# Designs tried in a protein design run: designed miniproteins, single chains, continued (5). Part 3

Each design is a single chain, and the fold is of that chain. pLDDT is the mean over its residues in the fold that is shown.

## One batch from the design tools (miniprotein)

Design m16075
Fold by ESMFold2-Fast:
Structure m16075 (fold): chain A 90 residues (1-90)
Amino acid sequence: MQEKIKEIEEETIELLREKVPNFDEEDEKKFRESLDNFIEDLKTKLNMNDEQVLEYLELQKELLEAALNGDEEKVEELLEEIGEFLESLK
């Protein structure tokens, strides 16, 4: 499971390198640190297991990609899916 989470992290960084102008090593480091803290919060504060964290990160990556591509309709769809996912955890 950790390997799949790492894969999504790497895919997200690759997406940022391709789509965000001037995305440098310092930006990458800050993103990795922020993501690690976010994952810890999902596990400790929201009691997410590794499978739930993976599903949530996949949705967040798709949201980021849609936002970077200016796909407003897809962004709205993904925000609804993320909301439904979070509601399912209550």
Scores: mean pLDDT 80

Design m16076
Fold by ESMFold2-Fast:
Formats: C-alpha cells, structure tokens, sequence
Structure m16076 (fold): chain A 59 residues (1-59)
C-alpha cells in the first residue's frame, strides 16, 4: 500500500499517545523513526488511538 498513509497513521497515533501518557508517546514516536519497528508500534498506537477516540466520543 501507499507509504504516505502509513506515515499519516503513525503520526496520528503519536499525537494520541501524548494524551494517554509520555511513555506511549515515546514508543509511538520511535516507531515512526524505525521502519522495522513501525509495524509493531503502529499496531499499538492504533489501538491506543481508537480507545482515545472512543472515550472522546462518549464525553
């Protein structure tokens, strides 16, 4: 698939991580820098972002 979409998703996950906690943000940010780790961190970041979006929707 397109690399741009992956980068955008990773960036979104990183932003959401800032709200959840500095620890999660650091991990997501590292994934963006390391393409090998990106896949793993992306999956984690996406889960966190989805949970955050769900919480915001409820509030």
Amino acid sequence: MMEREREERARRAARAGVRVGPELFAEVAEGIRDPSKADEVLERGMRVAEELERREREA
Scores: mean pLDDT 62

Design m16078
Fold by ESMFold2-Fast:
Structure m16078 (fold): chain A 102 residues (1-102)
Amino acid sequence: SPLEALEAEIGALHTELIRAVEAGDWDGALALARRLVEKLRELLRLARERGDREAAERVAERAEAAIAFLRTVLPRLSPEQQAEAERLIEELRRLREEAREL
């Protein structure tokens, strides 16, 4: 299904994000985090359209995991990269709250 395909893509992006961080590829990690936010937003839109509370709960869980992960790496980033990471954390917080409203 389109939902299952999107959830699989989100899982793959999270795995790639962890690998980029392990490699010290901060620019790559932030690019992957941006794609993850975009895919979580798409998943939340589909969950909302379908009234799928389980999918919405998975968005909230994924967003929370990504927030925790980005917070852990934040001290290792340059000031410019920290600003980008903090912007992504704020977007993830909004997605988490929107998902919880379903």
Scores: mean pLDDT 87

Design m16079
Fold by ESMFold2-Fast:
Structure m16079 (fold): chain A 122 residues (1-122)
Amino acid sequence: NILEQLKDLHKFLAEHILEYKEILKKELNLSDEEVNEYLSSIDPEKHLEAAEKLLKSKDERAQLFGLAELKVIILNNKKISKELAERMRKLLEEIINDPSASELLKEIARELLKLLEEKLAK
């Protein structure tokens, strides 16, 4: 269950790291060197840019990694700027309202939207 796997983000990324690297190379048109630089980056803007491209993919696996990237931003940042929050909210709402998105993707997006709003309220 991908939902249960995404609850343990580090385990999910560790178990799927090779798939994630290949998806980043394909969807973002990155070299192996650029993928390694990307994965070592703590910059939330880089993670958001990747999430935007991954979530626009027609590949459900790419969209799942895009949602995982948004979760990394939400969990790893003590404060989220209004601009960053608005961009993430828009991406999550686009998935929730997409008739072609699976119910699984919509459920994960709804949970991440709730997590984002809870973090912004504190």
Scores: mean pLDDT 78

Design m16080
Fold by ESMFold2-Fast:
Structure m16080 (fold): chain A 58 residues (1-58)
Amino acid sequence: MRTEELIEKMEEYARKGDSKKAMEVAKQLPKELLPYGIGLVLRAIGVEIDRELAERKE
């Protein structure tokens, strides 16, 4: 698979806050892009946390 397609999928999962799918795609990235992939997974986790906080504002 092309690295470009993997990055696009990870960005979509990061926006949706799907850290599990983002991590699965990150495992397929070449070693040189692992730091970027890790950043996107952390972004997805951040979105999930923010969503949970917004959902239960109290």
Scores: mean pLDDT 76

Design m16081
Fold by ESMFold2-Fast:
Structure m16081 (fold): chain A 71 residues (1-71)
Amino acid sequence: MEEEADRLFDKARELLKNGKYEEAVKYFEQALKLAPPERQPEVLIALSEAYLMLGKIDEAKELVKKAGYLR
């Protein structure tokens, strides 16, 4: 289960680097659902970066706040 979350997260980061922001969001959301609590802040921060690249600034700020509460 953890290995699958890590694979989805890695795939999402690769999509983010290649400018495929909408696809990256989908993979980060899947990774977040499978990630253990210790890994969720990392996924939330990466997801917020994807939202910033899409111009969804308010949604990105909300995700960063959630990541801060999980740390």
Scores: mean pLDDT 80

Design m16082
Fold by ESMFold2-Fast:
Structure m16082 (fold): chain A 65 residues (1-65)
Amino acid sequence: MSEEQREEYEKEIEELERKALRAVIEGDLDGAVAYLEEAKKLALKYGLEEEAQRFDEFIEQVRAL
């Protein structure tokens, strides 16, 4: 994967994270987890292991609420 493609995938993943954050603010914790799970799967698909780990931690934090 090229650096340019990685930046593009990171932007797509960031959009999912923004949707998750909005869902948390709105009290939709199930929706937030769904967006984060999607972001994690996308990160793993593109070989972004550090991003996937970060989302896994975020999911745990949301589930603990």
Scores: mean pLDDT 79

Design m16083
Fold by ESMFold2-Fast:
Structure m16083 (fold): chain A 109 residues (1-109)
Amino acid sequence: EPEALAEVLDAAALTARLGDPEAAVEELEAFRREAERRAATEGVLVLEGPRPGVDDDPEAVTAAGREAVLRQLAAITDAPVPPPADADAALLELLRRLMAEGRRVVLLF
């Protein structure tokens, strides 16, 4: 019925689900291409961390991507960048602010 206002896809979760880092990287790239197409056609806001490689630690890539996405969200919402200990709570708060403005958000990290 209603579309999701925020979508999150991360390398650690995909690797855990698929059991294959190569498949996880391929699915992230496919999702990124779809998100970019939707950004161009539907005006969704896409925020991306660094692209993972097959040999990268998925947890480390997800952590670095989450930090990059948080910095981008903070800049867009004119908010201070949160310390790592508060990152998850701050991410949810910044997403709520964007959703309250009617934005659809896709996060890739």
Scores: mean pLDDT 65

Design m16084
Fold by ESMFold2-Fast:
Structure m16084 (fold): chain A 62 residues (1-62)
Amino acid sequence: MVTKAVSVKLTAQADGTVRIDVTYATITETPEGTYIESQWEERTVPAADAAKAIADAKARAQ
């Protein structure tokens, strides 16, 4: 069985931007064990655009 997971971390910055750190994980479960493959992505956006950037990152998880 294969499960995809997304983790999003937000960091507000003094210049009015938000750093968005996204981790994508593909988790494969078998009777013999669990295997995890991870990828990470970083972007910096104006605070007003942070919600859209998060939604776009979640959409890319599939």
Scores: mean pLDDT 74

Design m16085
Fold by ESMFold2-Fast:
Structure m16085 (fold): chain A 56 residues (1-56)
Amino acid sequence: SEAEKLVKEAEELAKKGTREALSEMAKLLQQVKATGDEEAVERVRELLKEAVEKVN
């Protein structure tokens, strides 16, 4: 599904640990919200939160 693809992209971006990746993850969060898949939205939000905490 579209939501599953966006979650996988967010997981790959989270592994990179760069500021550019954080920006792309924020865009993915908006796209995931548009799919209406609440589980996917929460997963991307969790990944973004963890990535932000690692990038200082």
Scores: mean pLDDT 80

Design m16086
Fold by ESMFold2-Fast:
Structure m16086 (fold): chain A 68 residues (1-68)
Amino acid sequence: SLPSLTQEEIDEAMIKAANELAKKKGSKKVFTSREEVLAFFRQMTEEERGEFIKLFTKHMEEIAARKA
């Protein structure tokens, strides 16, 4: 199980996931806030949302591992 993450750590994971997804799609857009990421997520296709969730989970696991 993942350790308890703070809201700041969750936001970090979301921002990293959004930036990684955007980069993979050839976008030069850089996300810096949770609000920007949530707006981006709402405009995603189902396939992009699935990809985002996988990247978000990966970054949350990396943050959790850093704390261990």
Scores: mean pLDDT 79

Design m16087
Fold by ESMFold2-Fast:
Structure m16087 (fold): chain A 73 residues (1-73)
Amino acid sequence: SSEVEELLRQLDEAIEARDLPTAVRVARELSRLDPEALAEFLNERSSREVSVEQAADPDTAALHVAQLVLSRE
């Protein structure tokens, strides 16, 4: 869906910009709308495996995204 595609783009931009509040907000929305797309996005960008069930929980999704934003080096 165009909404999910736009949110994934916003999430990617927020992670690159180190914008934690925006990344967390967008991740929670993606968790609600399309946890499969969010899980795929997170697995492509992290060595940590994220299940669809974990991506479907907004708090768990927000934690994984926060770790991506904060992990520099």
Scores: mean pLDDT 83

Design m16088
Fold by ESMFold2-Fast:
Structure m16088 (fold): chain A 60 residues (1-60)
Amino acid sequence: MEEAIKAFAEGNYEKALEIAEEENKKNPSADIYRLLGLAYLELGDYEKAEEYFKKAQELE
């Protein structure tokens, strides 16, 4: 999670997605889904962003 957040904070949204997707495969969480949603939103993939935000809400 920390590595994915760091990549996102640095503006490297593609790397943030890569790390967050790997973490999501190992241990899904609402925080990981939110980060995936935010990264897709920044990359302009609004459909994927909405999908992951909904998944985050379902886990809470």
Scores: mean pLDDT 82

Design m16089
Fold by ESMFold2-Fast:
Structure m16089 (fold): chain A 65 residues (1-65)
Amino acid sequence: SATRQRVLDLLTERRAAGVEAVTAAEIARALGLSQSTVSRALDTLAAAHVVRREGRRYRLVAFEP
């Protein structure tokens, strides 16, 4: 999904800038999408264990050695 890829790209950019976790509302505002669209993409990514939900915030799952 193009939406899921855009969400992942944004989380990757924010993590590189030192922001480990972001809300669905922040992602929606940054991407110009509805919060509902972003929340559905995040739910799919969380079910796939690509992102982790922590309260209202979502973070990328890091690969550790």
Scores: mean pLDDT 81

Design m16090
Fold by ESMFold2-Fast:
Structure m16090 (fold): chain A 84 residues (1-84)
Amino acid sequence: HHMEELRAEVEKRIAELQSRVRDYIAAAEKNPAVAPYALEAGKALQDAIETYRTGSVEEAYRATQEAQRKVDEADAKMREVLAS
C-alpha cells in the first residue's frame, strides 16, 4: 500500500537523520566552531519529527525531504570549518 510505503520511508529517513545529528552533536562537543551547524541540523530534524507527529504522512514526507536538504547543507558547512 502506497501510504504504508511512504510511512516506512519517512521513519527510515528520520532514523538516518537522527544518527547523523547525533554524530554532529558529538563533533560539536569536541569543536565548538561547528556547534551552530550541528544546532541547525538538529532543528531541521526536530521540525520533521514534529510534522510527522502532528501532520499527515504526505506532510511528513515533504518535511523529511526539507530536513535532508538542511542537514546536508549543515554537513557541508561543518566540513568547511573543520578544513580551515
Scores: mean pLDDT 86

Design m16091
Fold by ESMFold2-Fast:
Structure m16091 (fold): chain A 65 residues (1-65)
Amino acid sequence: MEEKKKKLIKEIEELKKKAGASLSEEEKKILESMSLEELEELLEAGKIALRLQQENAAGPLEYPE
């Protein structure tokens, strides 16, 4: 469903914001082209990445070069 896709994309956006970044227009287009399963998997991977980032708070992060 388009609504479910939209919801997943928003959750991914929020997760990115919590990681200290935001989705670019390019990334949004990529997400819109993904399947529901791919979006759910990406969201789960993002949650893991955020947790790891919290653990690595004392080191450099993957942000604006």
Scores: mean pLDDT 71

Design m16092
Fold by ESMFold2-Fast:
Structure m16092 (fold): chain A 71 residues (1-71)
Amino acid sequence: MVGEKYRVVSGLPEYLGKEFTVVSEQEDGRVTLAGEFDGKTIVLVAERSEDGDIELENLETGERHRFKIVF
């Protein structure tokens, strides 16, 4: 949901343990995630996939899902 925070658990070693906020959510299951690190805004477009290389944890629920980066 928009405004929820996810922590990088695996698959993005540069951002491991970093938090991203959901800024947009599409009906097809794509989410736009944004985070600010070292004065730079990073935006990722991710699609939920069980075969995804990236694992994110929802900080509100503790739920973990695998994602693919779509850009």
Scores: mean pLDDT 79

Design m16093
Fold by ESMFold2-Fast:
Structure m16093 (fold): chain A 70 residues (1-70)
Amino acid sequence: SNSDEEIFKIYDKDGDGVITKEELREFLEEETGVTLSDEGLQTRLDFLDKDKDGVITYEEFKAYLDSVAS
């Protein structure tokens, strides 16, 4: 099974250590099976991006994954 870090690296396609809005879209659409609107994606980005820098750090991404796992 892939670790949280391995999952993060799959979606960090540019290898810059952050997940962009478009990479987040791909992850969430694959996770939920639902196509997201730009507004819906922005709402989820805002929820995950606590620093409001427009990208998701590994720490923020891991916190999300941990929140959905019992």
Scores: mean pLDDT 74

Design m16094
Fold by ESMFold2-Fast:
Structure m16094 (fold): chain A 74 residues (1-74)
Amino acid sequence: MGEEFIKEKLEKAEELFKKGVEEKNIELLEEAKEILEELLKLLERVGAPEEVLEELREKLKKIEEAIKEVKEEQ
């Protein structure tokens, strides 16, 4: 159950990221970050392709940038 599991985690992270950006809620952005970090760790363990790992790292970077932006506005 690889693709469905990845999709479910990505959808949850995307939902939290969208809400966090919309509400300027750092806690939701941190939750999205945690989910992607857990997913990245899991995929590294199972030997996922480097391209997939790099996509997750880019998504994490976007969340980190959003967290920084929200913090700078406060």
Scores: mean pLDDT 80

Design m16095
Fold by ESMFold2-Fast:
Structure m16095 (fold): chain A 55 residues (1-55)
Amino acid sequence: SSRMEALKQMIEEMEKSESLSQVITVLEWMIQENEDDPEIKAFLEERLKELKAKA
């Protein structure tokens, strides 16, 4: 829960400070790094899908 909360806040900050393409790249990397955590991976994949829809 605390890890998920920290991850959500980090992604929100990146979305505000970085370009959309930069955030997409970082999210794709994070998905690969969290392959063993299905809940975190699902959250990251859903957020990536939302951001790609904005692009």
Scores: mean pLDDT 80

Design m16096
Fold by ESMFold2-Fast:
Structure m16096 (fold): chain A 61 residues (1-61)
Amino acid sequence: AEELRRELLERGLSEEAAERAARIVETSKTDPAAALAGLVELAREDPEAARAAWRAIQESR
């Protein structure tokens, strides 16, 4: 969780966006449906943060 959040911050996301994105990625490990819902919501508010979260999910597999 912390490592992912740090990586997202390095990619230029704000602290708030990075925390939200990292939380969605962690949720994807236990509840993919809830993670997808959170990702869709994030994409409406911050498409770039949502893209970063999706990429992190892909890289974790």
Scores: mean pLDDT 76

Design m16097
Fold by ESMFold2-Fast:
Structure m16097 (fold): chain A 81 residues (1-81)
Amino acid sequence: MLDDVLALVDKFLEEAGADEKTREEIRSLVRELFAHRLLTPEEIEKLWKESGGDPQKFVEKLRELLESIRAEEAARAAAMA
C-alpha cells in the first residue's frame, strides 16, 4: 500500500517537473502520514487535484493534513492522561 501511494506520488511529481528536494520532502511527508494512518491512492489524487498540480502547494496540503492528524492524536492522549 505505501509503495503504491509513493509510486503514484512519484508519477505526479515527475509529470509536474518537481525538483529532487521537493520530491524528497513529499516522500518524507507521505511516509510520516502513513505512520499515523493508512493513506489511499484516492486521497492522494484528491490532494494533488486540490493543489492544482503545483508540487509546493501539494507539500502545504500534506503538512496541513499531518498537523491535523497530530493535533487529533495529541487531544486524545491529553484526554487519557
Scores: mean pLDDT 78

Design m16098
Fold by ESMFold2-Fast:
Structure m16098 (fold): chain A 88 residues (1-88)
Amino acid sequence: MVDRKEVLLDTLEFAKEGLLKAKELVENSPLSPEKKEKLLKMLDEGIKFIDEEIRRLEETVPSSEEFEKRVKEFVDKRMERLKEIEQE
């Protein structure tokens, strides 16, 4: 049970790292200033969300494996969106 908190925390920290890397990719992309601003805002919101969730996990006891799955799905969707923009 205690390890579930560690897994969730590690997952969120990994997700934050990915979003930070994605911000660099967006800034270095040939996208228009409008698109860059929109994407950077979206990424910043994601980073803020993760930072707050990490802080809450330090203070709150996680009660469900379902939470881990939801967090992973959320992160995966964001990463997929960023890769889609990067390739197309």
Scores: mean pLDDT 71

Design m16099
Fold by ESMFold2-Fast:
Structure m16099 (fold): chain A 93 residues (1-93)
Amino acid sequence: SAELRRRLEELLRRLEEALERGDLDGALEVLEELLRLAEEALRRGDRETARRAAEAVIEGALRALKLFPDAPLEKVLRLIALALRAIGLLLEL
């Protein structure tokens, strides 16, 4: 739990940095890592870390869609898929 929380905080910082510098590919990589962290936290019974990580994926994906309106379709679809998977995890909490 403490280790998963520390990992979450690090990924949240990396996401913010990627979005601030206009790095869509970096943001996508961090969002995918946040989703994996949410899945791992859920498997370990750390519902709070799982919820926070899943919420961060949804929020980050929506923010990326707004910041990168000219993103290629495949990256837009990846952002949407990440958000939908994170919503699915929240429904299991």
Scores: mean pLDDT 91

Design m16100
Fold by ESMFold2-Fast:
Structure m16100 (fold): chain A 57 residues (1-57)
Amino acid sequence: ELTLESAVKGYKEGKITEEDLQKAIERAKENLLKRGMPEDRANRVVEEAYRLLKKKV
C-alpha cells in the first residue's frame, strides 16, 4: 500500500529509511515490468524518482 510516491515523500521527510525506499523502488520496478513496460523504460522511471531524491539529499 506504500506507493513509490509515498515512499519518496517519506524519505524526504525522514519518516522512512534508505533501505525502505530501496525496497519501494524495487517493488515499483517489478510492477512496471509486470504491466508490460520494457526494462529500459522501467529503469528510466525509477531513475527519475532517484533524481528527485538527489535534489534533496
Scores: mean pLDDT 72

Design m16101
Fold by ESMFold2-Fast:
Structure m16101 (fold): chain A 59 residues (1-59)
Amino acid sequence: SMQQQQEQQEIQQAQSDAAQKTNAQIPVKEGDTEGASKVVQTAKKAGDEKEEELKKQRS
């Protein structure tokens, strides 16, 4: 449905925003695999939180 498509876009946007914000606060140096992993984990958490929020709103 259109609602599911919009929810997916919002989740992706939240992940992108979280990644950008984290990179601005803690710039990942070239070859910093641990820093890169933290950015990915932060983005995943933001996406999960947004998904849970949207599910509550649609219920």
Scores: mean pLDDT 72

Design m16102
Fold by ESMFold2-Fast:
Structure m16102 (fold): chain A 113 residues (1-113)
Amino acid sequence: SNEELLKKAKELLKKAIEELKKAIKAIVKGDIEKAREYLKKAEKLIEEAKKLLEKVPKNPNLERAIRSLERAIRALKEAIEAVENGAPVEVVIGLVLRALGDIIEAELLLKKV
């Protein structure tokens, strides 16, 4: 059902936020390997959530939520590259916070679907 797809997508987004919180802690500690691992886990969870949402009949709030998740995926790819290239901590955290903001926007939009 569409309700089951929305529920599963929401659970995946909540889990992605948990992985991003772990990523921020790893970034602050300078644990590059764990930071990369948590960021990649968050990216996969968001991509899975987006695939589930794409199966739901389209409405304006759902379409906006999917676009917010696309922005989050791009920001996380940039954050992973920044970590791998040894970018300053503040740059990496800024990218992660941008992704987090886009995920939260998607969650708020999904409450209106």
Scores: mean pLDDT 91

Design m16103
Fold by ESMFold2-Fast:
Structure m16103 (fold): chain A 60 residues (1-60)
Amino acid sequence: KVKLTAKTEEARKLVEEAIRYLQQENDFDKAKELARKALEVDPDNEDAKWILSIIEGKPL
């Protein structure tokens, strides 16, 4: 993969916000929206995929 500076940083910010909503607000819907936005900015963002995986993953 090529080094994408601006897109990677934007996606990372969205990912960090999604994590905050997950941990502080317990708002899975908001976290999911932020993670999807991160993927729109950077489709290869592994952290955003991880957040979606956690929210949409197995219900345990």
Scores: mean pLDDT 73

Design m16104
Fold by ESMFold2-Fast:
Structure m16104 (fold): chain A 62 residues (1-62)
Amino acid sequence: MALEKGKEYFEKGDYENALNYFGQALYEDPKNREAIEGLAESLEKLGHSGAFARRALEALAA
């Protein structure tokens, strides 16, 4: 269900909701390649959400 919803939102151009549903699908099945790819591409479409990428770099630098 969550994977299907992620795809629907992604096709509609709603990348924020697509990201949330792909994240839910990945929570249900961490090995779901399609959910991983959808999550990654949704982040790319959102420009890596800026703040998320910055926080990840700060955590790595600490």
Scores: mean pLDDT 70

Design m16105
Fold by ESMFold2-Fast:
Structure m16105 (fold): chain A 78 residues (1-78)
Amino acid sequence: MDEKLVEEALELVNKGGVALVLGRDDLAERYFAEALELFVKAGYDEEKVREILERLREALRAGDTEAARAASRELKEL
């Protein structure tokens, strides 16, 4: 596992989450897409990462802080 790629991917997920909460959907989508590419390069399962990021987006759009935290925890546990 490349820790530097994972760190950068997590920073992009955080930026995407902030952009999504601010209503900047296009910017959020770009950050999440770039994060996915970095997770895959780090050796993470693409489908699992996609599923977790989708649940994170849904939780953030709904204002569900607990669901968003659960999705973030799952990304760290991969």
Scores: mean pLDDT 82

Design m16106
Fold by ESMFold2-Fast:
Structure m16106 (fold): chain A 65 residues (1-65)
Amino acid sequence: YEKLIKKLEEEIKKDPNNAEAWTKLGAAYLLLEDYEKAIEYYEKALAIDPNNERAKYFLEVAKEL
C-alpha cells in the first residue's frame, strides 16, 4: 500500500482536482483500516466530483465502520 499511496500523492500533487486519485487514496486508507483518513479523502473526491459513484459508495462503507 505504501508505494500505491506515494504514487497517488504524486498524482494529486500534479493535479489536485483529480477526483479519481483522491478516491483511490481513500480506498488505500480504508484497506489500512484508517477510516478517518479514508472518509476525509472520499469527501475530498466528492467535493471535486459530486457524481463520483465509487466515492459515494465507499464513503458510506467507511462511515459504517
Scores: mean pLDDT 80

Design m16107
Fold by ESMFold2-Fast:
Structure m16107 (fold): chain A 94 residues (1-94)
Amino acid sequence: MEAEEQKELEEAEKNLEEYARELAARAAELGLDAELLRELWNKMIDEALEKGIVSEEAAEIARKVVERAAEILRDAPPTSEEALKRLAAQLAAA
């Protein structure tokens, strides 16, 4: 367990961007925005940490993945009406 956890943590740090992109893609499919994704997953991580399901190190890496996924999702247009708002905001900023 400990050796497997350590290997997973090392792979998670090394592939943080890849995991974040995958999480962002799944969130977009579910129609989640960046703020809702961050709230939902951070709450789940907090509960897992309180229950001793994950280590503090695993929780920190998971939070970094969630924050990066939220950034990617914010920049990526979702398929909902929120996509039009974000596209309009980007066009207004240009």
Scores: mean pLDDT 69

Design m16108
Fold by ESMFold2-Fast:
Structure m16108 (fold): chain A 65 residues (1-65)
Amino acid sequence: MEKKALELAEEIIRLHRNAAEWSKEKEEKAKEIEELIKNMTEEELRIVEEKLREAVAAEAERKAA
């Protein structure tokens, strides 16, 4: 389960980086993530959240530079 959640988180991050024109894909992936989140344990949610924060922080650093 964790590996599957991490792969999906990475996919969301990839879509987010190219987000300007991909609103439809983001909506579909957001719905898929919501369904997974509802079925995930607290530990699995924490792992996904941490990976998302790391990616957002890295992207912010690139933009700030």
Scores: mean pLDDT 67

Design m16109
Fold by ESMFold2-Fast:
Order: structure tokens, then sequence, then C-alpha cells
Structure m16109 (fold): chain A 107 residues (1-107)
């Protein structure tokens, strides 16, 4: 868990030039995601799953799928779904869908 969180902090700094605290305070925009490297973004999503934060990855998937203007709103919704036991997709299925959506977002 601790190693996964250290990796998350490193990847967030590499991808967005921001700390986790800055993102928690200001959020992430779709523009931030468009500039991010797809392979590193999937690595970040996998690190969140390893840290036990599956809801955060699902929130990212929902934000991309519905082209949400605010990723934080999608994450909050995903937390609700996770707590209700409604997230049924496998980790690999979610990651593959996110990768495809990021590739479409960069077009």
Amino acid sequence: KEEAWKRIEELVKELFGKTLAEISRNGLTLEDLKKADVEKLIELARAFIEAGERWLVYGLYLALKFKSKNVDTAIAFAIGLYNAGLITESDEEILERIKKLFEELKK
C-alpha cells in the first residue's frame, strides 16, 4: 500500500506537474488528461487499484466516457457506486476502456 502511494505521487508529478495535494484542491481538467502520456496514465490507474482506490479509477473512466467537464464530479459519483457495491467490471476491462477513451480524447 505505502509503495503504491509513493508511485502514485511520482506518476502524478510526472504526468501533470502537480502534487496530489494540488490536484485535491484544484481538481483535474480534461485538458490536463489530453496532455498526459496514455501509457503512464494507465500505469497511474493500475497503481491506484493496487493502493485499494478502485473508485478513483472508475471515476476517471466515467469522466472520459461521458466527456465530463469536471473529473472530480465523476470521482465523487464513482465513490457512491463503489460504496453501494455497484462496480462490477474487472480491473483489466476498466483499464482497457480507459486506454481507448484516452486515445480518442487525443484526436
Scores: mean pLDDT 70

Design m16110
Fold by ESMFold2-Fast:
Structure m16110 (fold): chain A 79 residues (1-79)
Amino acid sequence: MEEFERQLEAALAELEAMDLSVEELREALAELDRMLATREAALAAARSEEERAQVEAVAEALRRLREVLERKLAALEAE
């Protein structure tokens, strides 16, 4: 759990520094949407509080990544 979230935080920092195209941002957002849908299904299937907490922590990290990508896309499309 912790290592996965740390890797996502590192990816978030890299994405903030990257000069990504509109097409690249849209592709990344589509992938994140697929990942989030999978995590929401996993949360519904969770049978323990610990399992639910792990799924939610990953989902929260993915939502933060998505917000950064959405901000970058909106800024580029606002032209």
Scores: mean pLDDT 74

Design m16111
Fold by ESMFold2-Fast:
Structure m16111 (fold): chain A 67 residues (1-67)
Amino acid sequence: MEAAIKTTAAGVLLVAGEISAELGDLETAREDYENAIRLAEEALKIDPEDEVAKKMLERAKEALESL
């Protein structure tokens, strides 16, 4: 369940970052995306085949690069 908890936390931070970006708070959005990336990477260290964590990582990286 440790990988699943980290993947869930990454998803929550990704959504929070998306909301902050829509509100124009780009600094908060960047921080949330960076934290989402870190948690998704930690989840993948536990379960390298976690497709949900891979998708969260890809989305967070793309969102961060778009800022």
Scores: mean pLDDT 81

